Designed miniproteins, single chains, continued (4). Designs and how they scored, part 21

Each design is a single chain, and the fold is of that chain. pLDDT is the mean over its residues in the fold that is shown.

## One batch from the design tools (miniprotein)

Design m12753
Fold by ESMFold2-Fast:
Structure m12753 (fold): chain A 91 residues (1-91)
Amino acid sequence: SLQLEADYALVLMTLYLAKRALESGNVDEAIELLEFAKKQLERIKKEGGDNETVDKAIELLDQAIKAAREGNYEEALKLVQEAMDLVAKAM
């Protein structure tokens, strides 16, 4: 559906902004954006999105948030990119 495609696109844009925030050292902003992306994905799951892909993306974002909070920005960036790749495949 057009709405589901738009919802996935919004997640992808949010993750791109989170990636840019991490690369710029704006860690708190990046974490807020990653948490927002998780909420977007949880909504997509309830609306009949690809549950397997969505669940994996949420798991990767949980790991990315943890890595960012622990100061492991390289790992956080890798996990965000993996989540972006999964979201792009779901579109």
Scores: mean pLDDT 88

Design m12754
Fold by ESMFold2-Fast:
Structure m12754 (fold): chain A 108 residues (1-108)
Amino acid sequence: MEEGLKTLAEQAVAILNRIANILKGVDDEAAEKLREMAKRIQEAIEKNDFEGAVELMREALEFVREVYEKYKDKLTPEQREQIERDIAFLEGLVERMEAMLKEMKAKK
């Protein structure tokens, strides 16, 4: 289970860094904030703090949704499609990790 949680959280870090790269030149502060959030998730993974990683991923997901709504008209159609796919994927990662953590708690 720990390897599964680590893999999902590492995928979230990659997604957040990809979104940050799309946002550079549109909102450099938002791009930097996402990179900082990705780093904090990576630090939580290194501590085996997967509950903390999930909470940070949830916060990052809310931030990405807010930034996307604010700037979507300044993005190309291809950038919009990529961010929308990344948001959906990140949401699925959060849901899967939350389900795994609940199952681990139920096992003693």
Scores: mean pLDDT 84

Design m12755
Fold by ESMFold2-Fast:
Structure m12755 (fold): chain A 64 residues (1-64)
Amino acid sequence: MPSLEELIELLRRLLEAKANKDEETLEKLIKEAAERLGVPLPKSFEEAILLLYEAIAKLVQEEL
């Protein structure tokens, strides 16, 4: 499982790529998120963001 800092950094980069409409970087980051979380490729940007939020929430809960 990636660290909390790594997941937050990945989320930040995904949001930045979406804001910049950088489709190529967005696709690459979604794939990286799926690989780091050990899940199948998300069907949408929104699904990728939700999976990252869930992973971050679980790490925060388990470390506190």
Scores: mean pLDDT 78

Design m12756
Fold by ESMFold2-Fast:
Structure m12756 (fold): chain A 69 residues (1-69)
Amino acid sequence: SLEVKEAARYTAGALLKIGGLTALELNLPEEEKRRARELAVRALRELAEESEDPEVAEELRRMAEELEA
């Protein structure tokens, strides 16, 4: 449900604050932004594969797809 999806976003956000998504919001060189996006997408996909909750896994995969698109 919505609460599960929000928990998934919060968890992913906490991990990505360490490096990935934060860099995409900065005015960084294109090479750094591309690298940050790649890392963020991989992190989200890995977390989705490790998730036991299918709703959490689906939300994390959706976040990765949106970031890659």
Scores: mean pLDDT 67

Design m12757
Fold by ESMFold2-Fast:
Structure m12757 (fold): chain A 60 residues (1-60)
Amino acid sequence: SMEEINEVIFEIAEHTARYIHALMGYRGSTDPEEQARLRAEMERHQARIDELEAEYKKLV
């Protein structure tokens, strides 16, 4: 449905924004612990985006 498509698009946008925010923090950090945490956040958001993109392709 259009509602399901819109929800998937919204979630992709949310995770993309969170990924970019974590990336900016990662690039600006000199603390190895902070860098490791931000890398994990980026990987988590990227994995979710990949799942959502696969879901989107099934709906269109």
Scores: mean pLDDT 89

Design m12758
Fold by ESMFold2-Fast:
Structure m12758 (fold): chain A 56 residues (1-56)
Amino acid sequence: VEELIEKAAKALQAGDYDSAIKYLEEAYEKAKPVDPELAEQLKQALEYVKAQKAAA
C-alpha cells in the first residue's frame, strides 16, 4: 500500500493526474481489508486529486 501511495505522490508532483488517480484507487482497494482508517484517508485524497484534474 505504501508503495502505491508513493507512486501516486510522484505522479501528482509530475502533473500526471491520471496515474495518481490509478495508484490511489489501487491503494484504497488494498487498504480496505487491512486498514479502514487509511482507506478513508485515501478516498479523500482520491477525491482531491480528481477535483484538481477537473480544475486544471
Scores: mean pLDDT 80

Design m12759
Fold by ESMFold2-Fast:
Structure m12759 (fold): chain A 64 residues (1-64)
Amino acid sequence: KPTREQVRRTLRVLARALKEGLISLEGVENAIKTLIDLGADPETVLEVAREVSPELAKAAERVI
């Protein structure tokens, strides 16, 4: 089960990649879905996404 800190680290990498144009918004949504499939708590993912960036929060809200 991914920890809150592992989720935060992963989401920070995704937020940076999205900002730099290295990943699409759909790619971010798929990565978040993979985190949940790996056992990450959806509420924790959403809370951390809101802490990391507004764009990441929107992506999380679409898949949760």
Scores: mean pLDDT 85

Design m12760
Fold by ESMFold2-Fast:
Structure m12760 (fold): chain A 59 residues (1-59)
Amino acid sequence: MKELLEKAAENLVEQLKVARERGDEATVARLEVAAKEIIKWMEKAGVDKEYIDKLKEAL
């Protein structure tokens, strides 16, 4: 479970970067919502704070 959440976080960081580069505000907003949900699941699953903080920094 934790590894899946870590991969999801990495994917979201990458997608946010691409969406911001594109200037797609709607996609950025959707990805920010998804990232907040993933952070919630990471905290519930007991993922290390370092991984959670990396995703928060990408927001």
Scores: mean pLDDT 79

Design m12762
Fold by ESMFold2-Fast:
Structure m12762 (fold): chain A 69 residues (1-69)
Amino acid sequence: AAEAAEAQAQAQASAVNAHTNKVIEELEKTLSDSLKINEEASKRTAAELAEQGAAHGRAARQADLLRQA
């Protein structure tokens, strides 16, 4: 019967869609986790660079004071 063939085709399409959705969910989770790691690393690097700049500025000021003394 045409209705039975259509129901079987729909069941096969649903199974394929379920598998595809699972793969997409796994990829989205992996991407989300990677983005969080990269964002945290970028924030740490920015903080380290800011502290290095501040330390260099402090050393330069101390050297200038000693030069004028």
Scores: mean pLDDT 81

Design m12764
Fold by ESMFold2-Fast:
Structure m12764 (fold): chain A 80 residues (1-80)
Amino acid sequence: MDLEKAIELVEKAELYLYAGDAEKAIKYAEEAKELASKVEGSEEAVKLIEKAIEYARKGDLEKAIKYLSEAGKKLRELLK
């Protein structure tokens, strides 16, 4: 299921950001974005993942975590 996998990948990316591994976090966030893009109603979550990737690439891990957390919340709202 694309939605549940996208949520799992967002959570993985967030964990790697907490660990300071921005490269792995970006990898999982990009995979989450691809899967989320296939889910109807995920447009806001996809934009939040894109912002998180941008901030992670800039080394702003605090903002990257904030945007991934918000993206995860939006994706979970689609499950309910």
Scores: mean pLDDT 85

Design m12765
Fold by ESMFold2-Fast:
Structure m12765 (fold): chain A 111 residues (1-111)
Amino acid sequence: LKEYEELIKKDPNNAEAYFNLGKVYREQGDLDKAIEYYEKAIELDPNNAEAWFNLGLVYYALGDYEKALEYFEKAGELGDARAYYAAGLVYRELGDFKKAEEYFEKAKKLE
């Protein structure tokens, strides 16, 4: 944590440091700070599929399924099969079994 804070002080455009701070705060259960740092990470590096996926997980934990699906879709577009599987599970929870099947098939194509 302190190491990533020092990196940001020296280079405020260090996308990897913001991403790692987001992970640390998510692990601590500070979801608001996790969102803040993941959003900065994707602003600086929009191709970080893992950051998009982790934002989806945070919003899912908050019950914001619309945002979770949006972020999972972006992570899947960037090649993260886990994100398409997660989107399929969310659609299944919402009762949209046809969308769930479509997303599970998308995930298989990336494997």
Scores: mean pLDDT 86

Design m12766
Fold by ESMFold2-Fast:
Structure m12766 (fold): chain A 90 residues (1-90)
Amino acid sequence: MAELEAERKKLVEEAERLAKEKGEDHPEVLKKGVEIAKLLAEMAILEGRLELAEKLAEELEEFGKKAKDPEVSKKALEASEEIREKIREA
């Protein structure tokens, strides 16, 4: 858990920096948001909060379906599926 919390902090700092440089809706910022959401879902699974992890997977799927950037869409949909696969293994 300590490593995941450190990774989350790093991703949040990177996302904040990119948002200041390129704008909050920039594809690179949105991709960092997907990485943060995926990490939060993995932490939720480790804590036994499977319902929270499922909700995060659903939100990532919805975000990916509506994303205009193909790489953002792909990353969000892949993250959603990875979370669901991990929930099935839990």
Scores: mean pLDDT 81

Design m12767
Fold by ESMFold2-Fast:
Structure m12767 (fold): chain A 73 residues (1-73)
Amino acid sequence: MSTEEIAEELSKIKSLEELRERSKENSLQYSLAGTLLRELHEYVANPKELGKVLAKLPESLFEEARETYVPRE
């Protein structure tokens, strides 16, 4: 999933609560919301691309997203 696609999907979610509800609606352990957050953390290794995504995200959602998925490396 591209950086721009992640930004667009996250920007459609107006609150962290909506993100959690989307995760619960999927019967699978890992929902679309979970996948988007994981992909966002993967882009931490590329600061230039991550900067573009972060500029488009609601600031509150970005902060909460990072708390949800703590990167190991």
Scores: mean pLDDT 51

Design m12768
Fold by ESMFold2-Fast:
Structure m12768 (fold): chain A 55 residues (1-55)
Amino acid sequence: SAEEIRARNIELLEFAARRLEEQIEAGRRGELSPERVAAYEAALATVRAQLEALR
């Protein structure tokens, strides 16, 4: 159903957002280059926009 597809997509995007947040946190501790942190921040913004569109 459309509801099941939506729920699955939300779950996948929430998982992706959490993983990206973890990478950004590691970057803020100096574990990643500034360029990699910027790339993860851009990816997280995209994932969050997709989540808001589905909610």
Scores: mean pLDDT 87

Design m12769
Fold by ESMFold2-Fast:
Structure m12769 (fold): chain A 71 residues (1-71)
Amino acid sequence: GHMEAQRTLNRLIGLKLRKIGLEFQVELLEKKLEENPSEELEEEKKRLEEEIKRLEEEIKELEKELEKLEG
């Protein structure tokens, strides 16, 4: 019911906030890479981008569940 939708929404908000934080870290790494290119920073950026992709899939699944619950 509506209570399950609220729980799913709260979880979804948490994942979206985490994604925003990781995207901000990627932007900072991109700026650092422009100033001083580094393989280590490029590898860190790739790891963060992979984590962002995983979060996007989790968010997508929860959004589908929220749509089912809200009807």
Scores: mean pLDDT 83

Design m12770
Fold by ESMFold2-Fast:
Structure m12770 (fold): chain A 74 residues (1-74)
Amino acid sequence: SSLVEDVRKSAELTRELAKKSPDPEIAKALEKAAEYALKAAEALAAGDEEEARKYAEKAVEYAKKAAELMKKLA
């Protein structure tokens, strides 16, 4: 229960960060990270641990893309 709630809260905070991002490519990458994190939470709630893992891996991939884009702007 708490893990699903924590993932949903994390995704919401990531989406808020995306909305406040001045760079549209960073905003898009953060929004995709949040989208996949929410899909992972939904899969966990449904008991589909394999699907949840795949979506969580995609969320991390997009978060890494956002971080790399942020480094290129610095």
Scores: mean pLDDT 84

Design m12771
Fold by ESMFold2-Fast:
Structure m12771 (fold): chain A 86 residues (1-86)
Amino acid sequence: PAVQATANVMLLVALAVELDSPELIEAARYVIRKTAGLPDEEQARVAQKAADAALEAYNAGKTPEEIARLVRETVDRELAEIERRR
């Protein structure tokens, strides 16, 4: 649902504030823009995957730029999978 997607995006924003990273703010915007046309359940799932990827990368000591890249790659992969299932 939309509330869960919002919560996951807010997690990315919170991480961006903690790391003082405009790249992570742009990554959060990328998630919103790329998922806007999806059903609420798929928006929430993709946002969750992106948030999980960001936390894993952060815990692994990756840079904010690397975290932002992994978020975008995760979104792109999930969108490609959705397109292939149609």
Scores: mean pLDDT 81

Design m12772
Fold by ESMFold2-Fast:
Structure m12772 (fold): chain A 61 residues (1-61)
Amino acid sequence: NMEKRQKLLELIGRILRAIGDILDAERALARDPDDEEARRALREAEEELRRAKEELAALEL
């Protein structure tokens, strides 16, 4: 089913983007631990990763 394949690719894309965002935020915090924008970005990226992983786990392939 093409819709299941598209959803799988969408979720994989979201996971990869969230991982990239986490790495970027961690690098920013390594340079400036008091960077509130980087701390917010890290929390948002970690939450997005969690949600995407949960949705992927629920997806019937």
Scores: mean pLDDT 85

Design m12773
Fold by ESMFold2-Fast:
Structure m12773 (fold): chain A 75 residues (1-75)
Amino acid sequence: SALSAAGAELARLAAEGRPVEELIALLRELLADPSLSEGERIQLIALLDRLGAELTPEERELLERAREEQRRREE
């Protein structure tokens, strides 16, 4: 998906020495798009969490809910 590709590219840019603050800003800009699906939003939030960004309580709840669903599928 386009978001998976964007996430991979952002991770590559981080590995190449781009400032983490710049990457967080780009992810926040993407999250401001109201047309994002819940799944796409969760993917961006997961990337923010991985970069050490401060998540809102709403964003953390969405991420934790997605992780719980993932665990249930692995039964």
Scores: mean pLDDT 74

Design m12774
Fold by ESMFold2-Fast:
Structure m12774 (fold): chain A 60 residues (1-60)
Amino acid sequence: MKEEIERLKRELIRAVTTASPEAVAEAQRLYDQADKAYENGDYETAVELYRRGVEVARAG
């Protein structure tokens, strides 16, 4: 789980470089939620939210 989260964080950083401001804002919101889940030990929810953030950034 932790290794997957680190990979998703790196993918998100790369994806936001080509995203619209709106997509960046939405991805950041999802990232913040994922970070809270990670801090609470809910790694499954964190992975899902990070993955959604990457998808939003790539789509924008």
Scores: mean pLDDT 80

Design m12775
Fold by ESMFold2-Fast:
Structure m12775 (fold): chain A 60 residues (1-60)
Amino acid sequence: MREAAVKATAADLLEIAAETSEWLIEEGKLSPELAAEERAAIPVDREAAEELRREAEELE
């Protein structure tokens, strides 16, 4: 289903975003303020990605 494909793609993008944020933090490319926001966002993005992936599986 198209909806399953959209949710799976959204989950992949959130995982990539979380990985990119982790990389930017590790490389010291963010200000302390931005690094703190991204550290807080990473687990939220990963949880959202897992939920979207589960929903995509349920639709197939």
Scores: mean pLDDT 79

Design m12776
Fold by ESMFold2-Fast:
Structure m12776 (fold): chain A 73 residues (1-73)
Amino acid sequence: DAKAYYEKGLEALAAGDLETAAEYFRKAAELGGPVAEQSAKMAVLLYQELGRDDKAEEVAKAVRPLLEKLFPN
């Protein structure tokens, strides 16, 4: 359930656990649905904030098909 992972991401973010928050947002993005775009964006931004640019790129690469589906332009 993408919504459940998104909610867990928000909870981890509120607790200051940016790494756990990024992982949950990544999971929400990979599952798709209404929170996919926002979750992917948050995961990328959080990994960049953590200095983990390699993980930010992995997330962007993994969710690219979902983002292309949302913006099929």
Scores: mean pLDDT 76

Design m12777
Fold by ESMFold2-Fast:
Structure m12777 (fold): chain A 62 residues (1-62)
Amino acid sequence: HMVTLEVEVDDYDAVEPQIEALGGRVLARLPNGRLLVEVPEDKIDELKAIPGVKSIREPRPL
């Protein structure tokens, strides 16, 4: 099962390949160092462990 998350990062170019390596994908680059991503649900802990990932949350862009 895939989940969509918003990820705060320090460097888009460094983090994007790591997300793809988990079987996820980058849907969009957002302002303020954020990525909209889709990852396997069981890979959320690995996503948090990526160097340069500061926080993750559900996508609630209001």
Scores: mean pLDDT 78

Design m12778
Fold by ESMFold2-Fast:
Structure m12778 (fold): chain A 113 residues (1-113)
Amino acid sequence: SPLEQEERRKRLGIEIAKAVQPLRDRALDAVMKLFEQNKYSSEQRQEYWKEMDAKWPSYEEKAKKLVEDLIRNNKIEEFAKKLEKEIEEAEKNKDLKKLMEILLLLSAIGRNA
């Protein structure tokens, strides 16, 4: 029924948000650590955040589609494990741009789940 589909969507949305929260926190911590290690000024850090703000609408649309797909197929754990591995690789490579893109995606998913 429509009510059962709405309840399932709400429940899985909560599960998605719970799954991405620790990954988002990890990605944010990695970004902040790289800002410190590279001795980026306040102004340089602000430029990165402004670039992420500019990209938000495109990532929000991507996140909405991903959330709908995860609700439909219930592959939340597989998706979380894939992103965890991507964060680990980006941390190992000190890939600030990749970590910021992952952070942006996870933030958009959390907001739309």
Scores: mean pLDDT 88

Design m12779
Fold by ESMFold2-Fast:
Structure m12779 (fold): chain A 104 residues (1-104)
Amino acid sequence: MADLYVEQAYSYYAQGKYEEAIRMANRALELGGEEDPRAQTALARAYYGKGDYEKAIEYAEKAIEAEPENFRAWEILGKAYEKLGDYEKAEEYYKKARELREKV
């Protein structure tokens, strides 16, 4: 059931409707629990799309705490730090995402 809202969040994100994507991802979080890595990753992506890079980092870090091998969350973390001008952290997180993707 939570997965339905995650898929809706991705659909809204693809349409550039970041506010609606955030709403759907929050509903997924309510149903899956606050530690649901898929819902946390959807929130991180939606906030990144909206330009709220600090919240994108917050939710990506929460997704990684729940699922350390979530390469998508590491990619969002890298992208958000890049947008904030922290290129050193961005490169570190991109490297982690790449290593995890190759193991899947």
Scores: mean pLDDT 83

Design m12780
Fold by ESMFold2-Fast:
Structure m12780 (fold): chain A 59 residues (1-59)
Amino acid sequence: MDPEVQAVLDEARRRYLAGDDAAVAALLSRNRELFEKAFPEPVEALIRREVARWRAEAE
């Protein structure tokens, strides 16, 4: 994975697990174009999948 993309996802996951949903949303929105270049799937689908996974792990 692109190191920049991995760093953003890792930071978003850390903030999500810390309960900072606003910071997660801002971080992912700011880096939307980066995700679109790195992944063949739409960024909305990627974000939805990752957030669902983090949510399941947090419960």
Scores: mean pLDDT 72

Design m12781
Fold by ESMFold2-Fast:
Structure m12781 (fold): chain A 57 residues (1-57)
Amino acid sequence: EDELRARISELTEQIEKIKKLIEQLKKNGDTVGVMVAEHELKRLEEELARLQKELEG
């Protein structure tokens, strides 16, 4: 339970950082970097959803 909560918190922070990175990449015109970061964001969001479902039981 506590391990799942800690992991959810960590993933939430990583998602926030990736969203901020995407904004920076957009400002720099790094289209490839944006696509890569958005793909990673999607994976993190999917993992977060799974862990939240596990926490619910």
Scores: mean pLDDT 83

Design m12783
Fold by ESMFold2-Fast:
Structure m12783 (fold): chain A 85 residues (1-85)
Amino acid sequence: SMEDEVFEKAKKEIDNVVKEAETRIRQAIADGASREQIDDIVAEALKKLSEIFSKYADKLTPEQRAELQRYILEATRRLLDIASA
């Protein structure tokens, strides 16, 4: 369905944001970046995740919207965990 195509696209965009942010966070930690600099990378990534949700939420079924919210929450927790290491 069109909703399934939109849902798949939204998940791929979230995956791309997470992969890019993870790489940036890990590199920043390796380079001895400040906690403030690492927090800024996380904040930027979380903003992008919120923008993806806003862009696609109204085009999804209620069940897909709830699943996308859970997917973003999981991504958020993962990024915060990596940043706190």
Scores: mean pLDDT 89

Design m12784
Fold by ESMFold2-Fast:
Structure m12784 (fold): chain A 61 residues (1-61)
Amino acid sequence: MEEVTPEEGRAVRARLDALYRSGSPEAQAEMERWFREGGLKALAEYARAETGDVEAEIEEP
């Protein structure tokens, strides 16, 4: 992904979260392939776009 919108990044992150929650070896392999194919860039773009809004939700105990 050369340029990703916040909506696309959110969709990608939601998919990644689902794979993470699944915890299956198949989900793990899919996640690794996604990162390998540049999904990491999409996740970074999503994080940057949403950082200011989600910081209020991140609480440290």
Scores: mean pLDDT 60

Design m12785
Fold by ESMFold2-Fast:
Formats: C-alpha cells, structure tokens, sequence
Structure m12785 (fold): chain A 110 residues (1-110)
C-alpha cells in the first residue's frame, strides 16, 4: 500500500474505534489503547511510546519487539484484524493480546 493510502486507512480505523468506544463502553479501555497505538504509528512516534502502549495492551516484551520489527503495513493489518474481532465478538484484554501475538507470529512464520 502507498504511504498516502496507508495514512488514510489509519485515519479511518481511528474514526471507527472512536465510534465503537462510544457505543460499547465495556471495551472502551481497549478501543482507546488501540486509538493511541494507531495515532503513535500515524505520527511516527518513537518506539518507546509504541512499547508503552503495547505493554498496556498486555503484550510481553518479546512480542512487542516482534511487532516493532514488522513493516508499517503489517502492523496496520494486524491492528485492523484486531478491530474487526472486537467489533464482531467483543474481546477481553487477554483475548486481544493473544490474538495480536498469534497474528504477529503468523506474519513472521514464512
């Protein structure tokens, strides 16, 4: 995906999460953390800020470093799949962290 299209995708995902946070208050903490993560990626924040957000999402230090090694496109694809799962099924923080770990591992397994 071209940089401009990727930026638009990130902005659309943030808008969707803001709406989801409003209509589903039980998942508000998770949706707000995903918004912070997407905004950090969009604004090219330092890895330290992204690590902090991922730690709050329940990822291990090992999984955080794996995520940071991914391309921006792959990072956004993983987050997009997580957002779809939350919207369809609702997820606990633990279920979300396990899903993110699984998707990270799937991309790194070739």
Amino acid sequence: MEEEKLKLEIEELISFLRMLSYVDPENKELTELLIKLLEAILNKAPDSEIRKILKELGLSDEDIEKFLSLSTKDKIEIIHEAIIAIAKNGLSKEELSELLKKKIDEILEK
Scores: mean pLDDT 82

Design m12786
Fold by ESMFold2-Fast:
Structure m12786 (fold): chain A 80 residues (1-80)
Amino acid sequence: IEDLEAEIQRIAEEAKKLKNPKKRFEVDVLVGIALLLLYEIRGAEKDKDPQEHIDRLRSKAVGYLEQARKLIEEEKKEEE
């Protein structure tokens, strides 16, 4: 989870460097969804939910972060 939180922070910081405000907003939305999933994971851990459920939430968060990272890479290439 610490690794997931660090990745969310890194992607949010990279999004701030994007020159296109519309693309920055799209990335911010994906980062926001991943952050909400992180909060859900923390709640599930506190409630001692099945590990399979926690793993599923982690997979979803990672998927959204992967989409955000891809958008950042594609937009940076277009801005170059």
Scores: mean pLDDT 80

Design m12787
Fold by ESMFold2-Fast:
Structure m12787 (fold): chain A 73 residues (1-73)
Amino acid sequence: SSAEAEKYFAEGLKALSEGKYEEALEYFRKAIELDPSLATFVLSYARHILKELGDPREPEVLEELERMREEAL
């Protein structure tokens, strides 16, 4: 359901802000599987959080999220 997809999306953003990138990517994958229309929102919000964190893994995480978005199209 859309509500379940939104829950996974929120959990993914929380994990991302905590530096738990593998967990965040798994939550985002589940969210997109349930609601593919969330793919662009996942990428947008994750980019904002990653920019604030300044982590060296930012480009790698963003690249994986962009692949998920492309697969959702």
Scores: mean pLDDT 80

Design m12788
Fold by ESMFold2-Fast:
Structure m12788 (fold): chain A 69 residues (1-69)
Amino acid sequence: MNEEERERLFLESELSLLTAKAAIYETAGDLEAAAEAYEEAARYAREKLGDEELAEEYERKAEELRRKA
């Protein structure tokens, strides 16, 4: 595995931790914290992975949770 592949896997792993954190907050009923975690995941996807589609998906999820909070 080359350095580029290792870096990408690291970034994807960090995004997975952010989304797992968001899911835990959502399950616990802390919708505000869950929304913040999804907003953080969206920023990470956009800035670190360059994945606009994924970022928009997390932004929509955060907005939905904020409306329920």
Scores: mean pLDDT 81

Design m12789
Fold by ESMFold2-Fast:
Structure m12789 (fold): chain A 63 residues (1-63)
Amino acid sequence: LREELVRLAKEAYQAMKDGNIEEALKLGERAVELLRARGVDAGTPQEVIDIGLKALEEEKAAA
């Protein structure tokens, strides 16, 4: 579940890098919906994006 969240957040970040902010926001909303359906309190799309950005920052530091 958290792996799916991170995947969607990475996809949203890629969309942002490509200048597709609208796509990034849609992916964030999809992640929230998915996690809520699984019984996970994902919060808002912004929180999903924040989690993804933090994960990417750590990944970049490791790379």
Scores: mean pLDDT 68

